# Ledger of designs, part 65: designed miniproteins, single chains, continued (5)

Each design is a single chain, and the fold is of that chain. pLDDT is the mean over its residues in the fold that is shown.

## One batch from the design tools (miniprotein)

Design m18388
Fold by ESMFold2-Fast:
Structure m18388 (fold): chain A 86 residues (1-86)
Amino acid sequence: MEEFRKELLEAMEKGLEELRKLLEENKDKLSEEEYKELEKRLEELEAELEKLKKSNLSEEEFLKKLQELTAKAIALAKELYEALQK
């Protein structure tokens, strides 16, 4: 289970790193307000991931928390995509 947990955390970390890169590379295409809002939400997700990495949660609690983070990351990616299409 630890190996599985590690793989899921690494996948999530890579996903957030890709979102960070997209946000930074497209900063000039976003309004200052849009950039600040998306950046704040990404920082919150990165902080929650770091807390999850350091947590000693049960498998069920870990998966539930990971599902919550994944849903938030998908929502952020969608909003970034929509902002870039304007």
Scores: mean pLDDT 83

Design m18389
Fold by ESMFold2-Fast:
Structure m18389 (fold): chain A 64 residues (1-64)
Amino acid sequence: STYLVRAGADYTATKADELSLKKGELVELENLETVDENTVRGVDVKTGKTVLIPKSAVHSVAGI
């Protein structure tokens, strides 16, 4: 299953494995995983790159 995640704030990637996001932007992620208390990791379906996003910005849109 994949998850649609809407960014709650702008995020600029600082590492090669990170994807930049704008507030309100939707990304489709696979393999959503908690990395630390503030950060969730997923794999962007379109690019295959790892996305690191604030945990507070994550909400799943269940597509069955």
Scores: mean pLDDT 69

Design m18390
Fold by ESMFold2-Fast:
Structure m18390 (fold): chain A 102 residues (1-102)
Amino acid sequence: MLEKGKELLSQGKYDEAIKYFEDYIKEKETPEAYLYLGVAYFNKKKYDEAIKYFEKAIELSDPNSPLAARAYELLASAYYQMGDKEKAEEWRKKAIEARKKA
C-alpha cells in the first residue's frame, strides 16, 4: 500500500518517504514505488539517485503507460537540473510521445 508514502511526500517528509518506499520495495517491487522513491530524491536535489529510480520505474512499466510518461518527464527535469539539456530534451520528447498513447 503506497498511500502512506505518498502522504509523507505531500508533507515534505522526504527522508521518511525514502525509508517507507525502500522498505516497501523490499517486500513488493513495483514501478509506482520506484517512481515515488525517485520523486523523494528529486525533492532532496539528489538528482543522480532520482534518475536511477526513475529508470527502474520505466524498466518495470509499459513504455506507453501514464506511469512511464510521468517518469520520462521527471527524468527530463532531473537532467535539466544537472545541466544536461540534450538528455533533458530527449526524455521530454519521449514523455510527449508516451502521453499521446497513454
Scores: mean pLDDT 86

Design m18391
Fold by ESMFold2-Fast:
Structure m18391 (fold): chain A 66 residues (1-66)
Amino acid sequence: MEKVKEAQELIQKGMEYIAKGDYEKGLELFRKAKEIAQESEKYGERLVAAADNAIRSAEKRLEAAK
C-alpha cells in the first residue's frame, strides 16, 4: 500500500528532474520506482510498465544530448 504511493512519488520526482535537464538523476529515480513496484502485487505490473517506459524515454533523451 505504501509501496504503491512511494513508487508513484518516485516516478513524479524523476519526471521533475528530467524537466530540469538532470536526466541521470531522473533515470536513477525511475529505476528505484521500478524495483519498489515489482514488490507490489497490486498495481505493480502497471507501475513497472510505466517506469520501464519512462526509463526508455529518458535514456533516449540522454543519448540525444551527447
Scores: mean pLDDT 76

Design m18393
Fold by ESMFold2-Fast:
Structure m18393 (fold): chain A 70 residues (1-70)
Amino acid sequence: MSEELRKELELAVYALHIATHLAVARSKGDEEAARLYEEALDRIFKAMKEGNVEEAKKIYDEAVARLEAL
């Protein structure tokens, strides 16, 4: 019970964070950042189907690092 729910909540939090960053990037007209976050969301969605929290965190960390490099 708790382990499965915890994984689902972690995956949902990563997806929500990326979606929030995507919305902010779009509001600023930052097409490059928006594209990076769109790609990260698609990859996180795939990780959610697999229940792979570690992969979702890696995708999230990569997206954040790319933003820092911009």
Scores: mean pLDDT 76

Design m18394
Fold by ESMFold2-Fast:
Structure m18394 (fold): chain A 55 residues (1-55)
Amino acid sequence: AKKLIEEIKKNPTEENIKKGVDLFEEVTGIKVDASKISAEEAIKLLELTIKILEE
């Protein structure tokens, strides 16, 4: 997850946003439409995912 956050920060592409959303869905079961969120929002979802996995 941390590597994906760095990848999105360096290259905020739709493909990288989709990877972040897919990981968030896999961990939380919550579906998010990658085409409707920003790179900054995708990073926040991944940061939340890391917190969930570390607990």
Scores: mean pLDDT 78

Design m18395
Fold by ESMFold2-Fast:
Structure m18395 (fold): chain A 98 residues (1-98)
Amino acid sequence: ALEAAVRHALEAARHAEEAAALSTDPEAQALLREAARHAREAARAAARGDVEAALRHLGEALGLLAAARAVANPEALPHIEAAIDHLAAAAEALREAA
């Protein structure tokens, strides 16, 4: 379960970075890069078995992705949605491990 949480959090970070690269709005780019940073911190926390810290970072990443989705161009949207799905999968894996 923790290994699954790590994989999903890292996949969310990858999709957030791809969305940032496809984004034309500087605000969206900043939100997406910050979401990727929090997703990577969630993966590090999950790898240490720190479920509480991992869930907090996933929550921060989710809020940033939701904000980015509101201002994103159409090309970035599929990657934002993929990142959100991977964050949800990471959170579910963490709840099963707790």
Scores: mean pLDDT 89

Design m18396
Fold by ESMFold2-Fast:
Structure m18396 (fold): chain A 90 residues (1-90)
Amino acid sequence: SEEEKQKLINLLDEFIERLKAAKTKDEMIQAGEELAKELSKSDSPVAQALARTVKAYIEELKKATEEEAQRIGDDLINLLKGVKKYLEKQ
């Protein structure tokens, strides 16, 4: 639905900004885990698929150094921006 789509877009905007504001790997992991939890509450197939992808990024962040975490965090932000853009065109 349009309401479900807008809710997902708003959620993605919130977590894109939280990930941009994250200063440490642990802050990125916390933001990612909260995002995955919120996405998992949705019955949307897009949200469920994205939750699985975000969980994979969290596992990579856990194994990463602080320097590697910055790159992984940027990749996740770009992924979320891409999903948001896709949803806005639907």
Scores: mean pLDDT 89

Design m18397
Fold by ESMFold2-Fast:
Structure m18397 (fold): chain A 59 residues (1-59)
Amino acid sequence: MEDGAVEAARKNALSLGLSEEQAEKVGELARKLMEEDPSMSPGLAASRALGKILEEVDK
């Protein structure tokens, strides 16, 4: 039930002023990170995904 962490990441992105499209990218990236590393916790994947999208926006 990793969907809760992905949804939380999307909501956090929206609360930080990111667009709906950017929030969707955060959710997609979190899912990909969990797929690539099954030992990664959903919370860690969500945090990393959000940070990576925020770093892309800062450029």
Scores: mean pLDDT 75

Design m18398
Fold by ESMFold2-Fast:
Structure m18398 (fold): chain A 56 residues (1-56)
Amino acid sequence: MLSPEELLALPPEERVEALAEKLKANGITDPTSARLAGDALGLSEEEKERLVRLVS
């Protein structure tokens, strides 16, 4: 799993996908937890919506 610093260093497309895989690996698939993770990393609203779709 990538550290938060490594995740933020990835291109926008890859960082959302990497975060989604990390969340799913930890059993996190609910929209609320996915949005909170995106908020913690400073993702845009579009990136958070994509993250929710990738984990659900």
Scores: mean pLDDT 75

Design m18399
Fold by ESMFold2-Fast:
Formats: C-alpha cells, sequence, structure tokens
Structure m18399 (fold): chain A 61 residues (1-61)
C-alpha cells in the first residue's frame, strides 16, 4: 500500500504543478515520472513529451 500511495501522490503533484505553471522543465519531469511509474517505452515517452510541449505552446498563445 505504501508504494502505491507514493506513486499516486508523486503523479498527482507532478500533474498539479503542470496545470498551475506549465514549463518545459515541468514537461520533462512529468514525462520522466510517467515513464518510470507506468513503464512507458522510449517511443511512448517521446510522443507524450511532444504532445505536452505542443499543448504548452498553445496555452501560452
Amino acid sequence: MEEKRKKYKKQAEELRKFFENPTEEDIDRLVDALAKDYGLTPEERERIRETLKKNLEEMKK
């Protein structure tokens, strides 16, 4: 249970930071956390990263 709570809490905090003040650094941290927590492949990791970067640019526009 402790491990599950730790993974969830970390993910939730990363997401909250991204929504509040999204930056490219936050995208890197979020993607790394998701890849580690969910066992994403390098290709999936890069696709998520690109999607988040594009969304960040749209939000700042």
Scores: mean pLDDT 68

Design m18400
Fold by ESMFold2-Fast:
Structure m18400 (fold): chain A 64 residues (1-64)
Amino acid sequence: AKEYTEKGKEYFEKGKLKEARKYYMKAIELDPNYAEAYKGLGDVYKAMGDTDLAESFYKAAEEL
């Protein structure tokens, strides 16, 4: 989970939102309770203009 979350951050910082989303999704698939991966997905969806999905992932991270 942690390694995929770090890859997600790298792609997000490079502006590669599709790749960032892919790696954050893989992190959650391996560890559904890894709050940092949910925060990363929130950031990706916010950058993509989907604020409703972003807020849903931020709330999921806060409840973990």
Scores: mean pLDDT 81

Design m18401
Fold by ESMFold2-Fast:
Structure m18401 (fold): chain A 78 residues (1-78)
Amino acid sequence: NAEKAAKLVEEALRIAKEKKAPQDILDGLKQVRKLILEGKLEEAANALDNLIKALKAHKLYEAAKLVEEARKLVEEAL
C-alpha cells in the first residue's frame, strides 16, 4: 500500500525535523516519499534501506522504525 508507506515516511520526517536531524536525512525522506508516490518502488526500497541505516547512526530509532514499516509495505508492492 503506497499511500500508507508514504504516510509512514511523512511521520518519520516530522520526528526527524523535531530531533533536528541532518539536512541530508530530511532531504532523503522527502525524496523517498516522492519515489513511493511516483510508483518507483525499486528505487524507493533502496533509498529506504539507506535511510534506515542513517537514522540509526543518528540514534533516531523511532523514525527508523517507521521507515522500516514503510520498507516492508514497498517490498510487498514489488
Scores: mean pLDDT 88

Design m18402
Fold by ESMFold2-Fast:
Structure m18402 (fold): chain A 68 residues (1-68)
Amino acid sequence: SSEDKELLKERAEILSETVEYLRSKGDTRAAAEVLEFASELEEKLRAGEISPEEVLKKMKEKAEEVKK
C-alpha cells in the first residue's frame, strides 16, 4: 500500500543518513553496528515477529543512540 511504501522510504532514508554520518566521522564500528541492527530487524519483519511501524520506531531510536 501507499502507507507501507512511505514507511519503507523513511526507514531507508534514516538508515542511509545514519550510516553515512558515522562513516564521515570515521566511526566504522558504529556504522557496521547500525547495518547489522537493520538486518536483524528486516529478518524479524520477514518472519512476522515485528511490524513495519515497529521497525521504523526501532531504527529512529538506534539512529538517535549512535549519533550522540
Scores: mean pLDDT 81

Design m18403
Fold by ESMFold2-Fast:
Structure m18403 (fold): chain A 70 residues (1-70)
Amino acid sequence: SKAEKKEKMLELVRRIADVIKAVSSDQQVVKELTDKVNEANRLASEGKYDEAIEVLEEALRKGERAVAEL
């Protein structure tokens, strides 16, 4: 449902926010993750929740890799 997809987006955004805090000294990674969150928000405003979720999942994978390399 749309509600379930919105909840998944909120969970992913929360997890990405935690990653951004962990990598806050890496301005390039912070910018890339923030840009992806903004892209996902635009897709969601168009009702494209599945595409928004995919963008957020890609951002989370990239961010988690950056944390592992600290």
Scores: mean pLDDT 87

Design m18404
Fold by ESMFold2-Fast:
Structure m18404 (fold): chain A 71 residues (1-71)
Amino acid sequence: PLDAADLRALAEQARAEGKEAMAAAYEAAAAGETYELTPEQQEKVEALAKEEGLDPLSLRLAQYLAALAAK
């Protein structure tokens, strides 16, 4: 699991690479803020966490990035 310092380090790296949307997502996760997922995205996150044994925080971060990357 990533702690807040790790997430902020990832945000700094993303910003250095010009990936401002990804940097914002990492910063929001580090601050303990929650992204509002659609009901479909919430269902997928819960199903994947249960079936794959994934860390819900990591899945939320992935959903932040996916939502920001979407058109």
Scores: mean pLDDT 61

Design m18405
Fold by ESMFold2-Fast:
Structure m18405 (fold): chain A 70 residues (1-70)
Amino acid sequence: AIEEKAEKIIERINAREEETLTAEEVREIAREAGLSDEEADLVAATAALIGDPLTKEQAITAVKIAAKRL
């Protein structure tokens, strides 16, 4: 389910040593968590609307918003 993949993306974001990440890095994490290229692009686009680069907290918020639209 999309919700399970969103949880995996959030886990991977939280595991990063860096406090910030780019929308492009969020896209890569989403793809690694098993989202399609189209779904990962939507997650990355949502992240970019919040900021680029963005904080882990902002990235997690973007993932949660995107998951409701996927």
Scores: mean pLDDT 83

Design m18406
Fold by ESMFold2-Fast:
Structure m18406 (fold): chain A 89 residues (1-89)
Amino acid sequence: MEEEEARRVEELLRKLLEEARKYGEEKSKSPEGQREGAIYAGAAAGLARMLASSSKIAGYELAAEKAEEYARELDELKRELERKAKELE
């Protein structure tokens, strides 16, 4: 059960991370598009942290660990997209 929950959390957050990267690459070559991508990545990181907290409270330590890993990746993506937006300006 815990392993299955961890897999589901990982699959969901992996797709969110991929979509956020797609915003940075496909959605825009402009500073505005990069900023929109950063906002999306930040929101996704917040959701990942909420999932981590909820999983931990429910006793799903593996799922909580996976959610924290993806939250860190999403925060890093947010910072990278914000940096790219500044470079394009």
Scores: mean pLDDT 76

Design m18407
Fold by ESMFold2-Fast:
Structure m18407 (fold): chain A 63 residues (1-63)
Amino acid sequence: MIDEKDVIFALGEIGLAVSKLEAERTGDKELLLKNAEYFAKKMKELGMSDEDVERILKEAKEA
């Protein structure tokens, strides 16, 4: 059975991927970082591990 949290986490990752594509199109990396921090905060509130939250933030900073 798929956990509801896994679905929500996947949607958060999709949102981040869309934000990365938008940043590549516009060149606005600050917006990407802001979106990544927002998703990371929301995913942490939903029970995502600190390691996964740090991974999301690291990927956004390295993009």
Scores: mean pLDDT 71

Design m18408
Fold by ESMFold2-Fast:
Structure m18408 (fold): chain A 68 residues (1-68)
Amino acid sequence: SELYEHIQEVREAIKKEGERLIAQGVDRDVVQKAEELAIQEASKRIIAGEEVTKEDAKKLFRKKVEEL
């Protein structure tokens, strides 16, 4: 349950940052693809026992947006 809660918090942080970028004029399709990639990568790291903060997740998401 704790692992699931952690993944949900990270997912929520990424989604919230995505909505912020869309509001600032970033392309919705780019944001949605970056969210998918960031959530997948962050979840994999958390399951592997790595410490991923909400700030780490947002940074990962922004990096994915820049790479698309």
Scores: mean pLDDT 86

Design m18409
Fold by ESMFold2-Fast:
Formats: C-alpha cells, sequence, structure tokens
Structure m18409 (fold): chain A 82 residues (1-82)
C-alpha cells in the first residue's frame, strides 16, 4: 500500500514535469488515497502538494487551494502524532 503510494507520487511528478497535468492530478489523487489507507499522513500530505501544483498548472485555482489546505492539515496532524 505505502510503496504503491510512493510509486504513484513518483509517476505524478514525472507527468507534471512532462506537462501532462491532467494525468499528474489523477495519479496524485490515487497516491493520496493509497497513503491515507496506509495511515501515512506525511506521504498523503506530499501527494496533496503534487495535486495542488497540477491543479495550478491546469488553472483550477480553487481545487489547488483545497489540495494545499488538505496537505497542510495532514502535515500538522502527522507532527502532532510525533
Amino acid sequence: MLEKAKELIGLAVKYLKQGDYEKAAELAEEAARAALAAGDLRTAAYAYEVLAEAYEKLGDLEKAREAREEAERLRREAEARE
């Protein structure tokens, strides 16, 4: 589960660099779901950060903002558990 989430993040970043923002967003969403299912809030937060960047590139600023807010929330929750 977690290994799959990290692999999906790597693919999302690759597509983001190639300019395929729709595919990057799709893969980042899948990565976030996989990371959350594995209980890894830090990896989920990173997936949401990649998702936010993909949405910014697509011009969907509202979805980008929502994804960034979720990434920040998950990062804070992960820190609180330490």
Scores: mean pLDDT 85

Design m18410
Fold by ESMFold2-Fast:
Structure m18410 (fold): chain A 97 residues (1-97)
Amino acid sequence: DPSKEAAEKVNSLKTKEEMLEALRDVVENDDHPAARALARRGIEALEEGRYDEARFYLLFALDSDPAAREEALKVAEAREKYREKVEEARKRREEER
């Protein structure tokens, strides 16, 4: 079960450094663009202290189901766009005062 193997590998990682090495391995050695994009987002999340989000990205980057990887990437992109819209709305509200 590829999803089970991905989960077991992620659960075996005990330190921030081990998580970072696993994410970098995907960026450097995985041929699938969605896996590499998820791993890059995982590195950014890890550097910002968002450990649970970094773990989420690594889990789906290691999933051998390309459809699961693509869906996870779309969810990540939608969340980032939503955060940007919320920040723009906040800025606009302050400018109207």
Scores: mean pLDDT 73

Design m18411
Fold by ESMFold2-Fast:
Structure m18411 (fold): chain A 81 residues (1-81)
Amino acid sequence: VAIINAVLGVLSLAGAVLVLAQGLYVSFHQPASPPLLQLSNLGYFILAASLLILSSLFFATLHRSSRTVFIVGIILIILVS
């Protein structure tokens, strides 16, 4: 169903933007902190990049109907929980 793929794609993209914005906001407004503490902030960037790539895959699959997208969606929901 194209609607589910579109929703998952948009949701992943929105999530990526929110996570990236949150990470940047915390990083820039954080009082003097050691560079080593950026490990937590690095996690935000990695998560955002992963969600962005996944969003691109969902949109690409809109041109090709595949059961794989449905399975990937289920796995993503489990992963996020």
Scores: mean pLDDT 62

Design m18412
Fold by ESMFold2-Fast:
Structure m18412 (fold): chain A 60 residues (1-60)
Amino acid sequence: PPSPLVLEAEILLALGRMAAAIGDRELAIRQFEEALRLAREAGDEALAAEIEAEIARVRA
């Protein structure tokens, strides 16, 4: 079964992408940082890498 931490990280990643799309950079970064914490806690390296890329894009 999927990890609850992975599901929560995926939801936060989606919310962060939506925040970035509407121009709320600060909210996007906060959502991505929380998603990254959960992905790392779950040991999902692929998801963590995806979230790190999103943070880098928003900060550019």
Scores: mean pLDDT 87

Design m18413
Fold by ESMFold2-Fast:
Formats: C-alpha cells, structure tokens, sequence
Structure m18413 (fold): chain A 89 residues (1-89)
C-alpha cells in the first residue's frame, strides 16, 4: 500500500526521541507525514513540536503545535504543550 510503512518510520522516530536524538526523531517524523492519514498528521506535528521543545527551539515548537491544533482543535495535549512552550519564551 505504501513504499515506506508509516509505522516503521514512526517507530524509528520514537526510538530516536527516547535516546535523546531529537534531530533524527524530527527527520523520521517528517518522513512519516508522507504516508500519514489526516488524523495521524495531527499527532506527528505534535511529536515534531515536542522534539523541537527538547532542542529549546520554542518558537518552532509553538508553530508545530499550532498546526496540530488546526488539524485537531480538540487535542488537549497540543493545547497544554502550546502553553508550556509559550511560557519558555
């Protein structure tokens, strides 16, 4: 159905994030977006934002959280992370 399975890329990104390799995690999450459903894209943008937050890239993290909220306005985790990132500015 897809050339690179979404779940494989997401797993590699999650493993990189767990090891503190946030830049590699962002790279894999971005690749996973190409095979993601609209619902999955909201979660991936949230995870990309979380990785940028770990890199102290607060303004970039905020932009990704805002994209996640546009795709899923009811996402309480995205709202919470957006407010946390704003407090770090």
Amino acid sequence: ISTTPFEVLKKKADEAYEKGDYETAIDYYRQALLGATPQERAELYLKIGEAYLKLNKYETAIRFYEVALRLDPSNEKAKKLLEEAKKKL
Scores: mean pLDDT 82

Design m18414
Fold by ESMFold2-Fast:
Structure m18414 (fold): chain A 83 residues (1-83)
Amino acid sequence: SHMAEVEKKREELLEELRERLAPDLSLEELEELLREIYRLAREERDPEFLAELERLGEEASRSGDLELAYEVLRRALERVLAR
């Protein structure tokens, strides 16, 4: 099923990110952050938030901040995978 496939891809990616870069980040904290991102994505009511994600992505590329890069990627993927 489509939703099951999307959920598996998301979970696998989040596990990789957690295992390699944020093993000390709790699963509950991660889920809360993602839930808030999903809420904003579904509402389609915050263009400033989307613009901020793009700005942060550019900043991560410029500075080489791997943690910031993965955070931006995670937020962007939540929106894409929730389609």
Scores: mean pLDDT 58

Design m18415
Fold by ESMFold2-Fast:
Structure m18415 (fold): chain A 55 residues (1-55)
Amino acid sequence: MSEEERERLIENALALLAELSASESPQHVQVVRDWMLAELERRDPELAARLRERL
């Protein structure tokens, strides 16, 4: 995955979580966040670490 693709993926993930935060409960947002981080950690630990820093 290119650096540009990684940055775009982080931006899209943050945008999705922000949208969910506006419409869903904090508990629901936390479950989605935890799931996304777990899936990213399994596939690309560096990308998961970057997303965690931006949260």
Scores: mean pLDDT 80

Design m18416
Fold by ESMFold2-Fast:
Structure m18416 (fold): chain A 75 residues (1-75)
Amino acid sequence: SDFLERFKEEMKELMEEFKNAETLREQLLIYIRAQLTAAGALFDAERQKADEEVIKELQELIDKMKQEMNALLAS
């Protein structure tokens, strides 16, 4: 859906910013911002009565992003 595509692009931009961060502090601030952005997207999807499958896919995209950021922080 268009909603999921927009969210995917936003997460892509945050991930690129995260990878380009020069310090751990900057990476952690981007990670927090990414989590807040994800929470807002879930809130908007629920408010707009998006299909359960759309909400589920959105949650899976959020979980994947967090896993990738956590892996990079551990490296």
Scores: mean pLDDT 81

Design m18418
Fold by ESMFold2-Fast:
Structure m18418 (fold): chain A 68 residues (1-68)
Amino acid sequence: LDAEIEELRRRAGEAARAGDLKEVADVLMELAELYERGGDLDLAKAYRDSAADLYDSVGDTEKAKEAR
């Protein structure tokens, strides 16, 4: 689990440097799912909220609604 979280965080960082906000949002959703399954609901919500904001910023309102 820790290795998967570290890999996802690295992917999010790379996507952010590339300006690929959709990929960043997708990675944040995967992180949210991992934390939710692990019982960290506060952190899972924070990642989903961040993903929703990124989806809104690129005009993907449907995915933003799904993230919330």
Scores: mean pLDDT 82

Design m18419
Fold by ESMFold2-Fast:
Structure m18419 (fold): chain A 75 residues (1-75)
Amino acid sequence: SKKKEAEELLKKGNELFSQGKYEEAVKQYEEAIKLDPNNVEAWDNLADAYEKLGKKEKAEEYRKKALEVGTQLAS
């Protein structure tokens, strides 16, 4: 399923993030979001990765998106 594929991509992104490979982690998180845009963790982790890359504006944008998605799922 798309959700399972998104979970596998999120796991790969998390592994790359733990290795300090933030640009590669971003690519995995972006693919996970394409398959499952309701995955709040993927949006938060994407924001964290952009923060590590010094791209504060993008980090804030994706952090806001995580809050929006989380709020919609809670409603």
Scores: mean pLDDT 86

Design m18420
Fold by ESMFold2-Fast:
Structure m18420 (fold): chain A 61 residues (1-61)
Amino acid sequence: EEEERRKKLLETYKKALEFAGYPDEVIELRLKAEQARIDGNEDEAKKYRDEALKVMEELAK
């Protein structure tokens, strides 16, 4: 039930990030953050979101 919705949401989100040109490493971290957010784990979601931002900044240098 919720697992099916979550899987579809994450697949759609992944495709959107790929289309926007995000690197695979950033996409993986953003997907982990979104998954943690859906599961109600705010601390873990923030951790992955911050890691994704740092990876993006390093790749932009």
Scores: mean pLDDT 79

Design m18421
Fold by ESMFold2-Fast:
Structure m18421 (fold): chain A 68 residues (1-68)
Amino acid sequence: GSLLEEIKKILEETKDPREAADKVIDFLKSKGLTKEEGIELLQKVIEETDNPVAKRAALIAALRLLEE
């Protein structure tokens, strides 16, 4: 969906995986998504992307959401 494509864009355009993770979490919260909805979208990104930096950023974001 549109949200998934926006998440992928943030992760692919941001050089630092930690900064990318922060931007994605801020994006998810700005859209009013639940923790569960955010994790589901991040899981789809991890499954669909071939970019190891983007995978790492998505994993960092998912771990931070799980810790909350």
Scores: mean pLDDT 82

Design m18422
Fold by ESMFold2-Fast:
Structure m18422 (fold): chain A 86 residues (1-86)
Amino acid sequence: MAEELLEKGKEYLKEKKYEKAIEYYNKAIEQLRPLAEAGDAEAQEKMGEAHFYIGEAYAKLGKQDLAAEHYEKGKAWLERAAQLRR
């Protein structure tokens, strides 16, 4: 389930295993995408969360451009979710 993949990604971030964290967050994104694209606000919020943590992991790896890209993607998904919640 996407929630388990998000939890594993977060655990790898705590362990400072940034590449592995990115891998698990990307797996979560792939599972969440069809629901998020269909307008599920919770899935869109989780997409935002996953992109934000990928951004943090890239920042820790010194990849500032990739970190910025994922922060913007995360923000866009959270803005979409906010519109759906009224």
Scores: mean pLDDT 86

Design m18423
Fold by ESMFold2-Fast:
Structure m18423 (fold): chain A 114 residues (1-114)
Amino acid sequence: MLVLEESGGGTFKVGESVTLSSKYSGGEVVLVSWWRERPGEPLEFVASITSDGKKYYAPEVEGRFTISHDKEKSTSYLEMKDLELSDTATYYNMAVDSKGVLALGEGVKVEVVE
């Protein structure tokens, strides 16, 4: 069964950078996406990467965030540069394996302060 372990949350200052990570076990991941829920806002798409290397970004984060996947380490990364107050959210990793099993993370809290 596909399992994922998220890390990298905390409290950060405006202009800092943070990298969120998600480590996988129990399946070969073919699709990874990051989603976020800002306080009082609905769940929104942030970024995705497929096993063929195609990447997609929400317009609000394009150019500031970078998604990557290291197959040998079975780990995906969301590098969040030049943090803004509006980046304060709970970030969720979603992964799909080669058997079509979907796993969703418990969420990683990122708080951005002045």
Scores: mean pLDDT 88

Design m18424
Fold by ESMFold2-Fast:
Parts: C-alpha cells; structure tokens; sequence
Structure m18424 (fold): chain A 60 residues (1-60)
C-alpha cells in the first residue's frame, strides 16, 4: 500500500539522517516520503514515526 511504501522510504531516509545526527531532518524526510507516495495524514504520521525511530536506532 502507499502507507507501507511511505513507511519503508521514511525508515530508510531516517537511517541516513540519523547517521548524521540530525533528528529534525529525519522527521522531514519521513514527511516527504509520505507525500511522494500519496499517503494520507495517517500514512504521513506513520512514515514520520518510522523515520524518527530509524534515526534514533542508527545515530544514537
């Protein structure tokens, strides 16, 4: 689904941003991924959370 694709893309983007120590960038990348895949507000929030979690797991 669009939501699942957005979450996966957000998680990957979050890992990259987390490696740089930039949690704010990780969150923004998650939002961007959701918009790109046409995920609604629920999918956007899921992608944002996935990106944030991935950044914390990767960067610190």
Amino acid sequence: SARERAVEAGRRAGEAAGAKGDLALAVQMGIYAAKEFGAGPEGREAARRAAEEAALDSGG
Scores: mean pLDDT 75

